# Designed miniproteins, single chains, continued (4), part 12

Each design is a single chain, and the fold is of that chain. pLDDT is the mean over its residues in the fold that is shown.

## One batch from the design tools (miniprotein)

Design m12383
Fold by ESMFold2-Fast:
Structure m12383 (fold): chain A 79 residues (1-79)
Amino acid sequence: MKKEIKELLDKSDDAVENDDSDTALKLSEETIKLAKKNKDYGSVSLAYINLAGAYYLQGDDVTAMIYVGRSLGQLRKAA
């Protein structure tokens, strides 16, 4: 994992844990873009979990569950 991706994941994890949905959403989307560019599908998977957390905090349970499913799809590519 590249240091920049790890730093973005750590910040998005902190945002979810602190119930800061706007920051979690923004940082998770940035992490997904950077991780996909680097073909780091494990980090894409983790970022989708944080994006799901952000949508859950906003009360959008349906969108949150969609991103949980996408996270599992990315884990299969990260093997």
Scores: mean pLDDT 83

Design m12384
Fold by ESMFold2-Fast:
Structure m12384 (fold): chain A 114 residues (1-114)
Amino acid sequence: AEAEYILKHTKDLVAKFEKLGKDDPEYRGGYLMGAGAAYKETYRYLYGLYLRNPSYEEYLKEGEELYKKGEEYTKKADELLKEHQDDQDYLKKAQDYENQAIGDVSRAGQEALS
């Protein structure tokens, strides 16, 4: 239940970031950084569940695949962010999207446990 909730929530959040990057391509690097962070934080949450209960092994394996997708998003974001390396406002917005994604997934994980 908890693992399924966080997986659905994260996939919806990543789809939102992908749409934002398509609708606002100038800030695409920041949105993709958020998408990558969401998948990586989800893996960390699922790994924590597995450490407490090994029956979550199948969900951990799904989380490992999401982590790989998260690394792909981060790589694409890094390439786009290099185009804006001297734009501190742009880099701050990208960091804000990453932090928002981490916070969002963390809150969803807490809600799943409650």
Scores: mean pLDDT 85

Design m12385
Fold by ESMFold2-Fast:
Structure m12385 (fold): chain A 91 residues (1-91)
Amino acid sequence: EEERRERLQREIDEGVAAVLLAVTETILAKAERYAEEGRFEKARAIVDDLIATLERVLRWAERNGNEALVAAAREALARARALRREIEARI
């Protein structure tokens, strides 16, 4: 029974991590579209909000030992920070 609960929790953790990455990619694509339209301040604001949210998610995941979500949040943060640098270079 405990093993079944541990397996379910792992599957939930991995599913949440996958959703975080998919949502991050969608938000980054939206920010990139605003940048392409010359709306750099709006693009930057979206990316900054995403980074702040991902930093909170990472801290929560680390405190709760959710290794899958820690890995996903770190990957998402790397992608968001890279796009933020690209947008800032155009302002």
Scores: mean pLDDT 85

Design m12386
Fold by ESMFold2-Fast:
Structure m12386 (fold): chain A 80 residues (1-80)
Amino acid sequence: VKVRLLVGPNPAPVVNLIGKLGGKITAVDGQAVSNPTEEEAINALKNSSSFLVEAVIPEKAVEELAKNKDVVSLEVLGKV
């Protein structure tokens, strides 16, 4: 599924968790990204004004990601 996340001030745990759950980051701060490394995604978020991430994740991963303390909000945008 495609999700939009508002990330707290510590983006590294969230980016790492997305990768561990088999997810792919598709946008940072509303800007499309193509297959970023975890380091590239973390650095983009640290330089972001909005701390918004879009990703494609497995549907079963939604609850795990939403429970993470560094995730302020999670919205499901649709099925891919």
Scores: mean pLDDT 78

Design m12387
Fold by ESMFold2-Fast:
Structure m12387 (fold): chain A 89 residues (1-89)
Amino acid sequence: KVDEVMTEAIRAFVSGRYEEASEAAAEIARLLDKIHDPSATEEEIEEAAERIVEILKKVDPSLPEEKLKEIKELLIELGLSKKKVAEKK
């Protein structure tokens, strides 16, 4: 679930291993706001999800590719789901 994924990402940043933790967390939060915005374009949603995964990999390059792909897919699906609901109504 999204909050589980976010909790894990936050824990990775808060581990004290990375000085960029605060800046990375702020950027991820901004990108998540874009994904949750039903007025965002599909391109913007995909771009935001890709940027989040890139940040996570930069902060912890040992993260499995499988986990990164799942995070990206969840974020894109969440964004597109919000957009489709708005378009239908």
Scores: mean pLDDT 68

Design m12388
Fold by ESMFold2-Fast:
Structure m12388 (fold): chain A 97 residues (1-97)
Amino acid sequence: EEEAREKARQAFDEALDRIVEEAKKNGHPELAEKIRELGRKLYELEDQANKFIEQANKAREAGDLETAEKYRQQAKKLVEEINKVRDEIGKLVNEVK
């Protein structure tokens, strides 16, 4: 759902901007840069996952359950990568204080 995703991204961007500002204020500009890079990578992975979810939904509506499951599995793998990126952001955020 586009509206829900857009709101979630706005909230994430707002939180990320605050963390980046604190990192710079606390003398960690390199951490601020790394956090922003990981945030952009997170969005790229989310966009890819959402495209696969959309394709899975289209296949399901067409009655092609096998194709729907293949796209769902591809989205699931991207979610695993997203979780790893989120973990890395969390570690860097803890270093900012």
Scores: mean pLDDT 81

Design m12389
Fold by ESMFold2-Fast:
Structure m12389 (fold): chain A 81 residues (1-81)
Amino acid sequence: MSVKEIALEFLEELREAFADDPEAVAIIEESTERVKRAKTDEEILDVVKETVLRLVELRPEAEALIRELARRMGRRIKEAL
């Protein structure tokens, strides 16, 4: 599985977690399109990092959930290398 596929799955998991939050969904959808357009693993990881920071800033109460999902994604990336 590619870094792009893992990142897109992570963004879909975030979208499901924030399904009832239109502001969070808008950020996630923007990030999903940016990942789809990205040509390098570095660009993909930068988009993911920015998305995590933006979501934590928007919803500090969800930080633990966001960090756990990001940690699971990081493990999958390491396993794919």
Scores: mean pLDDT 85

Design m12390
Fold by ESMFold2-Fast:
Structure m12390 (fold): chain A 90 residues (1-90)
Amino acid sequence: VEETVEALKKAAEKLLELGLPEHAGLFYYMSYYLDGNEEDLELAKKNMSEENLKEAEEALKNHKLDEELLEAMKKQALAVVENAEAALKA
């Protein structure tokens, strides 16, 4: 869980550097979903529209928090970091 949360937060930071606040907010919300940290929820709310935040809440509510979901979230976050770093170098 901790590694997944760290990867999600790093992805959010890179997305903010790219000027993609709605996408960054989604990753902060995913982090909040895993760790329960209210600060991450506040960061999600600051960066996302209410509509997109509600959609993220509903999407995650329907998924069982298991090891497969944690691995999928971590893999997605790491891919976002890699792609964002490549874009920032260009």
Scores: mean pLDDT 78

Design m12391
Fold by ESMFold2-Fast:
Structure m12391 (fold): chain A 74 residues (1-74)
Amino acid sequence: MEALREVAKQAPLKAAILLTLKAEGRPLSSKELAELLGVSQSAVSKALKELEKSGFVKRDKKGKYSLDLEGLRA
């Protein structure tokens, strides 16, 4: 049942990433988010990829992530 614990851990991490991006108001790398949230960069990278697929964040050409607030206005 380790997979269910990982799913439960990922849900709070995704929320924390979205709140951090909103609070900072700037594009952040997975490393910067990992440092701010006190979690591994690999966990942040996995959560960011899922958030990008869901349309909540966008990745720029430098590999930094920001909230997709423009998409919400359409």
Scores: mean pLDDT 71

Design m12392
Fold by ESMFold2-Fast:
Structure m12392 (fold): chain A 71 residues (1-71)
Amino acid sequence: MAEDKLIEEIRKIAKELGVPEFEIPKTKSKNLKDAISEIFDKVIEYAGKLPVEKALELIQKVSDLVEKFLS
């Protein structure tokens, strides 16, 4: 599923940045765009718990990934 692949790619980014693994709950949306938006909101929530430098890098990399999935 596209959402599962997005979550796995986000986990890879987090691992590369040396940040703790975090759980993204299953989305309630049935369409890809809304599911991606829910996942991105969860990433932003998690980034708020990180040091600013790592938070910005995580958000930027995930934003680029989301753009690729929406294209």
Scores: mean pLDDT 74

Design m12393
Fold by ESMFold2-Fast:
Structure m12393 (fold): chain A 97 residues (1-97)
Amino acid sequence: SLSEAVEELRKAWEALDAGNYDEAIEEFRKAMELFAKAGNVDAAVLALETLSAILKNQGKEEQAKRLRIAGYRAISEVADGETKAWAERGLQREEAE
């Protein structure tokens, strides 16, 4: 549900603010899956791009990559069409580097 997706996203932000990057990545992955299952794939994509950019700006390149891999995988498992193809291409790019 959207309420569950928002709650997991809140937990992800709290973990990120605390510097607990592994927890943030896992909670974010859950939020992405829940947003996609609720039909809000655009919200999932926007959240992934935003958090990835924040981590990169903080010099957390490894954490940003792990987040992108987790997010692309979660989106690809529940999305269809263009969004699924986008997520699969994103995952391939991350795995190639």
Scores: mean pLDDT 78

Design m12394
Fold by ESMFold2-Fast:
Structure m12394 (fold): chain A 89 residues (1-89)
Amino acid sequence: MDLEKVRETLAKEVGEENAEKVIEQAKRLTEEGYPEELALQIASAALAYVLGELSEEEVDEAIEELAKKYGQSKADLREAFKRVAEALK
């Protein structure tokens, strides 16, 4: 995935500073061993949650679908999401 192109697209919707924070968190998750596409989706969902655009119920549903799609533990993805959301506050 081209993170620079994704950052530019996100900046148009959430502003440059928020887009940069999302990309930084996605890079950290990728360094922890998560697939880059999954890492970006977790970080983007965390920002939307912090901005009040996603409810906790919508986040739980998104994490469940990502866990199924990428063969990951739902509990591990919830923990990753929580860490990113706290960092974006």
Scores: mean pLDDT 81

Design m12395
Fold by ESMFold2-Fast:
Parts: sequence; structure tokens; C-alpha cells
Structure m12395 (fold): chain A 85 residues (1-85)
Amino acid sequence: SAAVARLEALLAELRELVARGGSLEEIEKLAREVVRLVLEALRDVRRAVALALRIIGALLEYELTGDASELLAAAEEALAAVRAD
């Protein structure tokens, strides 16, 4: 599906930016795109909101700590959810 392909591309770009120490602004932009896509693509509104909030929380954690592990995990869960939907 178009949503799966787009989310796979966003996750790949997010992983690359994190690995190379890309700008916080670029990482924030990609995270916001993942949130938007999750809210638009998932049929289960409750699950979509829960995943969006997890990504937002993980982005804030990354901004405060520099640790992207939760942000990448949340984005991977979002991809799995859209694939299963």
C-alpha cells in the first residue's frame, strides 16, 4: 500500500539521520510526518492516537536526552500497525 511504502521510506530516512547525527530539525520533521501518516492511515482511531502520542513522547525524550532508541522503536511499531491494518 502507499501508506506502508511511505512509512518504510520515512523510517529508513529517520534511521539514517539518527545514525549520522543529523539535525534535530530534520529529525523532528520526519517524526511529525510519521505522526501525520499514522493518524491518516490507521482505521482504529484509538490505536492511531496512542501511537501518535508515543511518537511525540519519544521525540521529546530524544530532544532532552539525545537517545533515539524509543523514537525508532515507536516508528517501527507504527509501521507494523499500518502493515497489519
Scores: mean pLDDT 86

Design m12396
Fold by ESMFold2-Fast:
Structure m12396 (fold): chain A 111 residues (1-111)
Amino acid sequence: SKELEEEQKKILEAAKAGDVEKFREAIKKGLELVKKLKDEKSFLKLSETLLKAAQIAFKQGNLEMLEVAREGLEELLELAKELGMSKETILEIEINLGMVLIMLGVLKLIK
């Protein structure tokens, strides 16, 4: 979806800019689009984009933005389960969420 690709771009641009509000807005739109599309490729694309954004937030030490990325992945995981996505797609989202949870734990330990 061209609309999903545009929101993925906005998520990454907001992450690079440290713009938490634009980051939150783009994630919300991405989730709405994935829910409308209901296809595994869209779930995986958004999941990968959220992980990339989380990695950017982690490198910047932006705890708030990393928490928003975690929330986005948790919402995406719930949508994948509710919409009956494959166990393979669900597992990929769970792995990406697990990586973000590790990044959060590390960032909370460093001053």
Scores: mean pLDDT 90

Design m12397
Fold by ESMFold2-Fast:
Structure m12397 (fold): chain A 87 residues (1-87)
Amino acid sequence: SELLKELNSISDEELQEMINSLLNEEERKKILEFIEKYKSENDMNDPKVVEKFKNILKLTLLLYKKYKDKLSFDEILEKAEEIINKL
């Protein structure tokens, strides 16, 4: 999958930089709420779970760059999670 290769090419440092540079304060709050909820509901000691989690965040930011003027941040985040869960 070209999408999976693209997501895997994004480093943890690049992901953090994208969160800091692209999102406004409201959107950053929403992503932090998602992170807290995901960590509370999933086993973060499982590497496969951690990889899926990071891919949801990465895809959220890629979709945000493309669709921020057409979709709400909540819709973008939900769509990213749905796509990654199908992989």
Scores: mean pLDDT 87

Design m12398
Fold by ESMFold2-Fast:
Structure m12398 (fold): chain A 99 residues (1-99)
Amino acid sequence: MKEKIEKAKALLEETVDKVIDLVRKDPSNIEGIKKVIEEAKKRFKEELPDLYEEMKNILDTIYQIVLDGVKEKLSPETIEIRIRIHYHAALLYLDEKAK
């Protein structure tokens, strides 16, 4: 369980870093961000199937934060902050699940 959680955190961190990089460049690049999220979902399904449902929900929420931020015309900096808040909350949730 703990080893799977550590792998999930590493893959989630990699994905969040890629999404934030794209948001900083152009948050309206929804197709590029969606591709990163879908590739991450595929990796979780293949490598960590036991955690796929929970990780899918976390990734879907990150994508929704970007969609909502663009619709509300938020700055890239504000969208990044919202993603980081959700990411940190997800890490705490995964740590509790590892107990």
Scores: mean pLDDT 87

Design m12399
Fold by ESMFold2-Fast:
Structure m12399 (fold): chain A 98 residues (1-98)
Amino acid sequence: VKERIEKIIKEIREEGKSLKELLEERQKLLKELGATETTEEQLKRTLESAKKNILNPEEVEKFLEEQLEKASELGVPEKEAELIALEIEILKKILEEA
C-alpha cells in the first residue's frame, strides 16, 4: 500500500497541480466515497492535530501512513489510497507555506 501511495504522490507532483486543484480533486473523490465533511474542515482538524505534536512534513506522512495501516485491517480500496495520497500532498503544501 505504501508503494502505491508513493506512486500516486509522484504522479500528482509530475502533473504540477496547484493547491486549489488538489483540494478540488479531493472534494470530488470524497463525494464519490459518500463523505459529507468539507475538505477545509477535514484539513483543519488534521492540521490542528499535527500542530499539537509539532509535526514536520515527514511526520505528517508517517501519521497518515499509520491511519492507512489501521484501515488496511479492513482492506483499503484504491480510491481511499488515492485520497490519502492527495491529503499528504495537500498537507505538505500547506505546511511549506506556514
Scores: mean pLDDT 62

Design m12400
Fold by ESMFold2-Fast:
Structure m12400 (fold): chain A 74 residues (1-74)
Amino acid sequence: EKAEKALKAFDEAVADLYTGRITPEEALERLVKELDLTPEQIEEVRAYLSAVDAGDIATAAEHRKRLEELLKKE
């Protein structure tokens, strides 16, 4: 399923970001390469990764929900 693949890639990118292996910009570049993302999805991913990097759990959760909605839309 397209959404499952994207969510797994997001979780892997967040894990690498949390461990300091990559920056938010590097995480975004990797996700854009691996996933067929729309411009709207790319903007939400950028916002999500920035919130994760900042430790803003509430904002990250909101962007995560938005991403899941966008991925489930045909």
Scores: mean pLDDT 78

Design m12401
Fold by ESMFold2-Fast:
Structure m12401 (fold): chain A 91 residues (1-91)
Amino acid sequence: TTTVKGVLLGMERDPETGKITRLLLEFDSEEEAKTFVEAANAAGAEARIVGPTVVEVRFPADWEKTVTLDPPASELLPMMTVTVTVRVPVP
């Protein structure tokens, strides 16, 4: 389990389901950004560093099984601090 905090710079939702498909997060350090990218990719999401401390993450349809957001996805607003907890599934 990996837990990191980032500032929400942007988000994208599926227009038909309302589910989050993409987040853009800014972290306090490059090391936190790298840790998040590694954990998210291990959990089946697609994450990439797009700036020195900025990560874009794209979620599969069932991402809530492995990723927890605080505040919850329905309560997220731009410029909020978001705590992301990633559980890496065992094979």
Scores: mean pLDDT 75

Design m12402
Fold by ESMFold2-Fast:
Structure m12402 (fold): chain A 96 residues (1-96)
Amino acid sequence: MSMIERIVETSEEAFREALAEGSPISEEQVEAAREALKAVLENKPLESDELGETAIAALDAAAEYFKERDPVKAHDLEVARNGIRAMLRRQREAAA
């Protein structure tokens, strides 16, 4: 499994656990994160800046939720968050 495939799989599992445990993450935020991660995996641009920002917020909330519960999972979520943030920045720079 590639590093990016592992990070996507870890993020999916983390969101499933967080939603099941009643974390303060909405299903809409999870869906935005899934769409953004799929774009990263498929090397496609993000559909919108708003999608990317919502995905970053979802991953940040998930990372904070797992910080004390599962630090390894939290770290992988932070890597995913930073990847989407970097993608958003590049898309904004290309549009300017």
Scores: mean pLDDT 79

Design m12403
Fold by ESMFold2-Fast:
Structure m12403 (fold): chain A 83 residues (1-83)
Amino acid sequence: MDRDILLGLLEIAFGVVITDLERQGKYEEAEELRKLSDEAIKALEDGNYDQVLKILDQAAERIPEAKSIFENLKKAVEELKAS
């Protein structure tokens, strides 16, 4: 996995979940996830894959309905870390 591709996937995944939360009127959860998204992007840019994985776990715990999205993203991060 290319880091730039993973960055794009991370931005899209968080964006989709945030938009869905806002459509449901869950503005507090959307704002919390937006902050986690910013932290995850920064951690990925810094090459801190362990921090990205931690943030994705936090996102999955906060938004259980989006757990599968974050778990798939974690697998991509783990593959990049292993390369």
Scores: mean pLDDT 84

Design m12404
Fold by ESMFold2-Fast:
Structure m12404 (fold): chain A 58 residues (1-58)
Amino acid sequence: MPLEESSDPEEEKKAAEKIAEDIRAGKLSPVDGYFYSLVLDSMGFKESAELVRKAAEE
């Protein structure tokens, strides 16, 4: 059952996509990206955490 209506799905995903791009462009280190994915996951942004984690693992 979804319970994260307090978050704008477009905004959180957009932020995650930008973080992923910054990691790939070298603006953020993979280590920082990994930390961001953990933070997003702990906040309930599972999809965004996955996007950032994949970028950090590349």
Scores: mean pLDDT 72

Design m12405
Fold by ESMFold2-Fast:
Structure m12405 (fold): chain A 80 residues (1-80)
Amino acid sequence: TARERAEAEKERAELLAEMRKEIDELVAIIEKLDPEKTPEYREALERLLAHLESASPEKLSLAKAGLQHERDKLQAELEA
């Protein structure tokens, strides 16, 4: 239905915004761990985001979960 389509588009937009935030947080952690590698990681994450702009909400949700997992892993490394 039109309602389901509108909800899917809203969910997709929200996921993309949340992923942008997760990327910013990841870059901040990487800057603390290894400032010299930050440009490479930023470029890779920007490439990922661009690829996901045409992805389904399902793929966006999986990618977001992956970014959150990577952030948690790097945060643990930073705290060690």
Scores: mean pLDDT 78

Design m12406
Fold by ESMFold2-Fast:
Structure m12406 (fold): chain A 67 residues (1-67)
Amino acid sequence: SLATQLALEAELRRLEEAIARAPLPPEVRDKALGYVRQAREALARGDLAAASAHLRQASSLLPPEFQ
């Protein structure tokens, strides 16, 4: 739905900002950004389920205070 897509786009922006601010080792940051990129590609295809899954994977790599 449009509402789900807008929510996922908002979560993607939030995660990009959180990844930029979080004190992450370079390899963890690269992995998190990889998931965000996959989520963006999924959103471009209209694959909301894949986008949601990739954003959850990115979020799981962040410290609890940034989740």
Scores: mean pLDDT 89

Design m12407
Fold by ESMFold2-Fast:
Structure m12407 (fold): chain A 94 residues (1-94)
Amino acid sequence: SLRDAVTYAAELVVYKKLSIDEALKRAQELFPDVEIPKELLQLAVELGNPYRVAKLYEEGKSLEEIKKEVFGKLTQEDMDARVKALERLEKEFP
């Protein structure tokens, strides 16, 4: 899903210190049917809530609307998505 792909790509940037472009390439290999807009990944990394950012984007919100709405405490859904993304990273980068 877009949410899982964006969360995975964001964790590649944050934990593996990959560039946005390299993280997009790696996410494309794992999620071949998902297209991640570069600006969406950049915003997700900036705000630190990649799953929520992707969810709001799928709901039709603009990047500016997402930026205004995504503030405060991480939800359980956001944390679960992050754990899942980290498990994928452990398999790819042991």
Scores: mean pLDDT 79

Design m12408
Fold by ESMFold2-Fast:
Structure m12408 (fold): chain A 85 residues (1-85)
Amino acid sequence: MSPMQATIAGFRLIALEGGLFLLQRQVKKYNIKDPKIHALLAQGDALIQAGRQLLYDKAPLSQIQQVLDQATQVLEQAEKLVQQA
């Protein structure tokens, strides 16, 4: 992986971590008890941690991007449900 590709993946991880943090704050602020929302946030956190580990291990860029794309989809689903709650 090139240094540029690693830097871009790192920025995606920071953005996903920030998005997760904001969603967790909204869930706490509005006392949202939907178990599906909590499950999606937990899944998003696990995928973000997996992506960070793959980046640390210098895994193939395609594998890192796949995990980060999955994390993005999970957090987008959580955000839509939070907006509907």
Scores: mean pLDDT 86

Design m12409
Fold by ESMFold2-Fast:
Structure m12409 (fold): chain A 94 residues (1-94)
Amino acid sequence: APSVTVTAPKEVKEGQDATVTFTVSNAPEGFKYLVLTAKNLKTGEEQRVSVKGTSGTLTIKNLKAGDTYLVTVKAYDEKGNLIASASKTIKVVK
């Protein structure tokens, strides 16, 4: 079955960048692209990146202590159907 693995730090110090990596396993014949989103749960602001490969990175910048980010990776087929997803939460500390 198609799956997404997301590797992200659980906690990041304020002023540091958080790097998120992802890999798609068992991509089906129709796999087309990935969408990575990093949503600040306090402000609702979202960073988004689209990638056509089965692996990649997203860097979240300008982190502020007390903020929490929800990182979601969604894999889509050529018809725009969601085929796999995964998420991680990153907390920003001092």
Scores: mean pLDDT 80

Design m12410
Fold by ESMFold2-Fast:
Structure m12410 (fold): chain A 95 residues (1-95)
Amino acid sequence: SEETLKKFYEEAVKIMSEIGSELRRELAAAVAAGKTDAQLDAIIDRHLSRLEKELKEAGKKYGIDEKTMEKFINYFLRLFRHDAERLRARLRAAA
């Protein structure tokens, strides 16, 4: 139902916000410590993997069909990666 899809979206936004806050702290610390691009990539990839897992669990919880879930997850993963790369650039400019 539309209401079920809305609840899934609200949960997905909450998950993304929580994981995003953790990523921000870890990236800031890593940049301040002079970590390499490969090490920063590993941090971003780990958080993306966690985001995908938690979004899939939320999709199952709300009974979202596989194709719809795949579209939403791909959207959120792309948005998260874009935001992470922008954050990386800002943190490096400030370091």
Scores: mean pLDDT 88

Design m12411
Fold by ESMFold2-Fast:
Structure m12411 (fold): chain A 57 residues (1-57)
Amino acid sequence: SEKRRARAEKVAQNNEDSSATQAAGIKASMPAAEGEAKAQKLADWAEHTRDNLLAAT
């Protein structure tokens, strides 16, 4: 249902927001090349988690 999907999207958005905050912290505290690689891994994880949550609805 639309309500179920909307709830899953909110959970996915919260995961992405959390990952983005962590990525920003990593980039600020590490050498650019290594920080970017770790930030990219967090972004990939958040996107994968979002897709899984949306697919489950």
Scores: mean pLDDT 71

Design m12412
Fold by ESMFold2-Fast:
Structure m12412 (fold): chain A 71 residues (1-71)
Amino acid sequence: SASERIIERLKEEKKLFEEIWDSLPEEVQRQAAERGLGLIEQAKKAFPDDKELQEALDEFEEFLKEKLEEV
């Protein structure tokens, strides 16, 4: 399903983000995290009734917010 593909991509993006985070300049870190948060908000609005997808989006949102607090 579309939701399954999105969840899989979110997991891949989170893993990649974790791997590259410390290698990025602070400006790029901030831009990447803010862009990610914007995309998460759009996805939450697009699929409000998909509980599994909402949980995956919430986890990624929390991760990005924590990373932004480190900058």
Scores: mean pLDDT 81

Design m12413
Fold by ESMFold2-Fast:
Structure m12413 (fold): chain A 98 residues (1-98)
Amino acid sequence: MEKEALLAGRRALAAFRAKPEYEDQILQALSDLYNLVEKYDEDTVIELLRKGLLKAGVSEEDAERIVEITRQAIDYVNEHKEEILKKIEDRRKALEEA
């Protein structure tokens, strides 16, 4: 749970710095965020992310910035839910066929 929230947040940060050519990494990060929010709700995921970042030695200011970026990523997932779910399914099928 805490490790999953940290991983999702770190992947979201990587996605925000990635070029469009890293779509697979972006989709994976969004999928991880979607699954966490669906299981634990947004506020719980954000609180666990904040606690995990602070435990990992991230400053309070940097942790709050990461939390803000993660909230924006969750909002994006909620707005583009159908598109993201379809791309996740297409990716899973491609991996199963490989």
Scores: mean pLDDT 65

Design m12414
Fold by ESMFold2-Fast:
Structure m12414 (fold): chain A 89 residues (1-89)
Amino acid sequence: SMEEREKTKNMFRLISVGGELTLVERLLPRLPPDVAEEVRALIAQTQELLDQALSLIKNNADVSTIQAIVDQAMDLANRAMDIVMEAIG
């Protein structure tokens, strides 16, 4: 069904976010302490959004609500990665 397709897309997006966070965490020891603290805060915020998205999927929330939270999680994960890549480049 279309709902199952959208649910699957959001699940793959959440997996991608998890992968980005894993890479960011691996690079964390290479960062200056102040940058590391900023990145850790973004990781924590992203994890809360991942938990929220999973809860929304479990409760069959509307697709637009799920997509909005997943988009926010992806934005924060990408921001964390950008900060890390700029700091180590």
Scores: mean pLDDT 88

Design m12415
Fold by ESMFold2-Fast:
Structure m12415 (fold): chain A 73 residues (1-73)
Amino acid sequence: SMAPSAEQRRQAELYAALGLSYALENKIEEAVRFFERALALDPQSPEVRRALEEALKARPEIREALEPLLART
């Protein structure tokens, strides 16, 4: 597999930050879409995984929506 570029990694981190922000506002569909975009750019990103785990800790009720994304990282 091709490693993501520095720009793709940066964009993935920005999308993950947006996903976390939407999750904190209980906007679950938006959160999932932004995390999916982040993982599309950098599927093995430890930063994206940390943002997903932070979202789950802050909003446990979204676990079912985010758990498949964690399984992909």
Scores: mean pLDDT 81

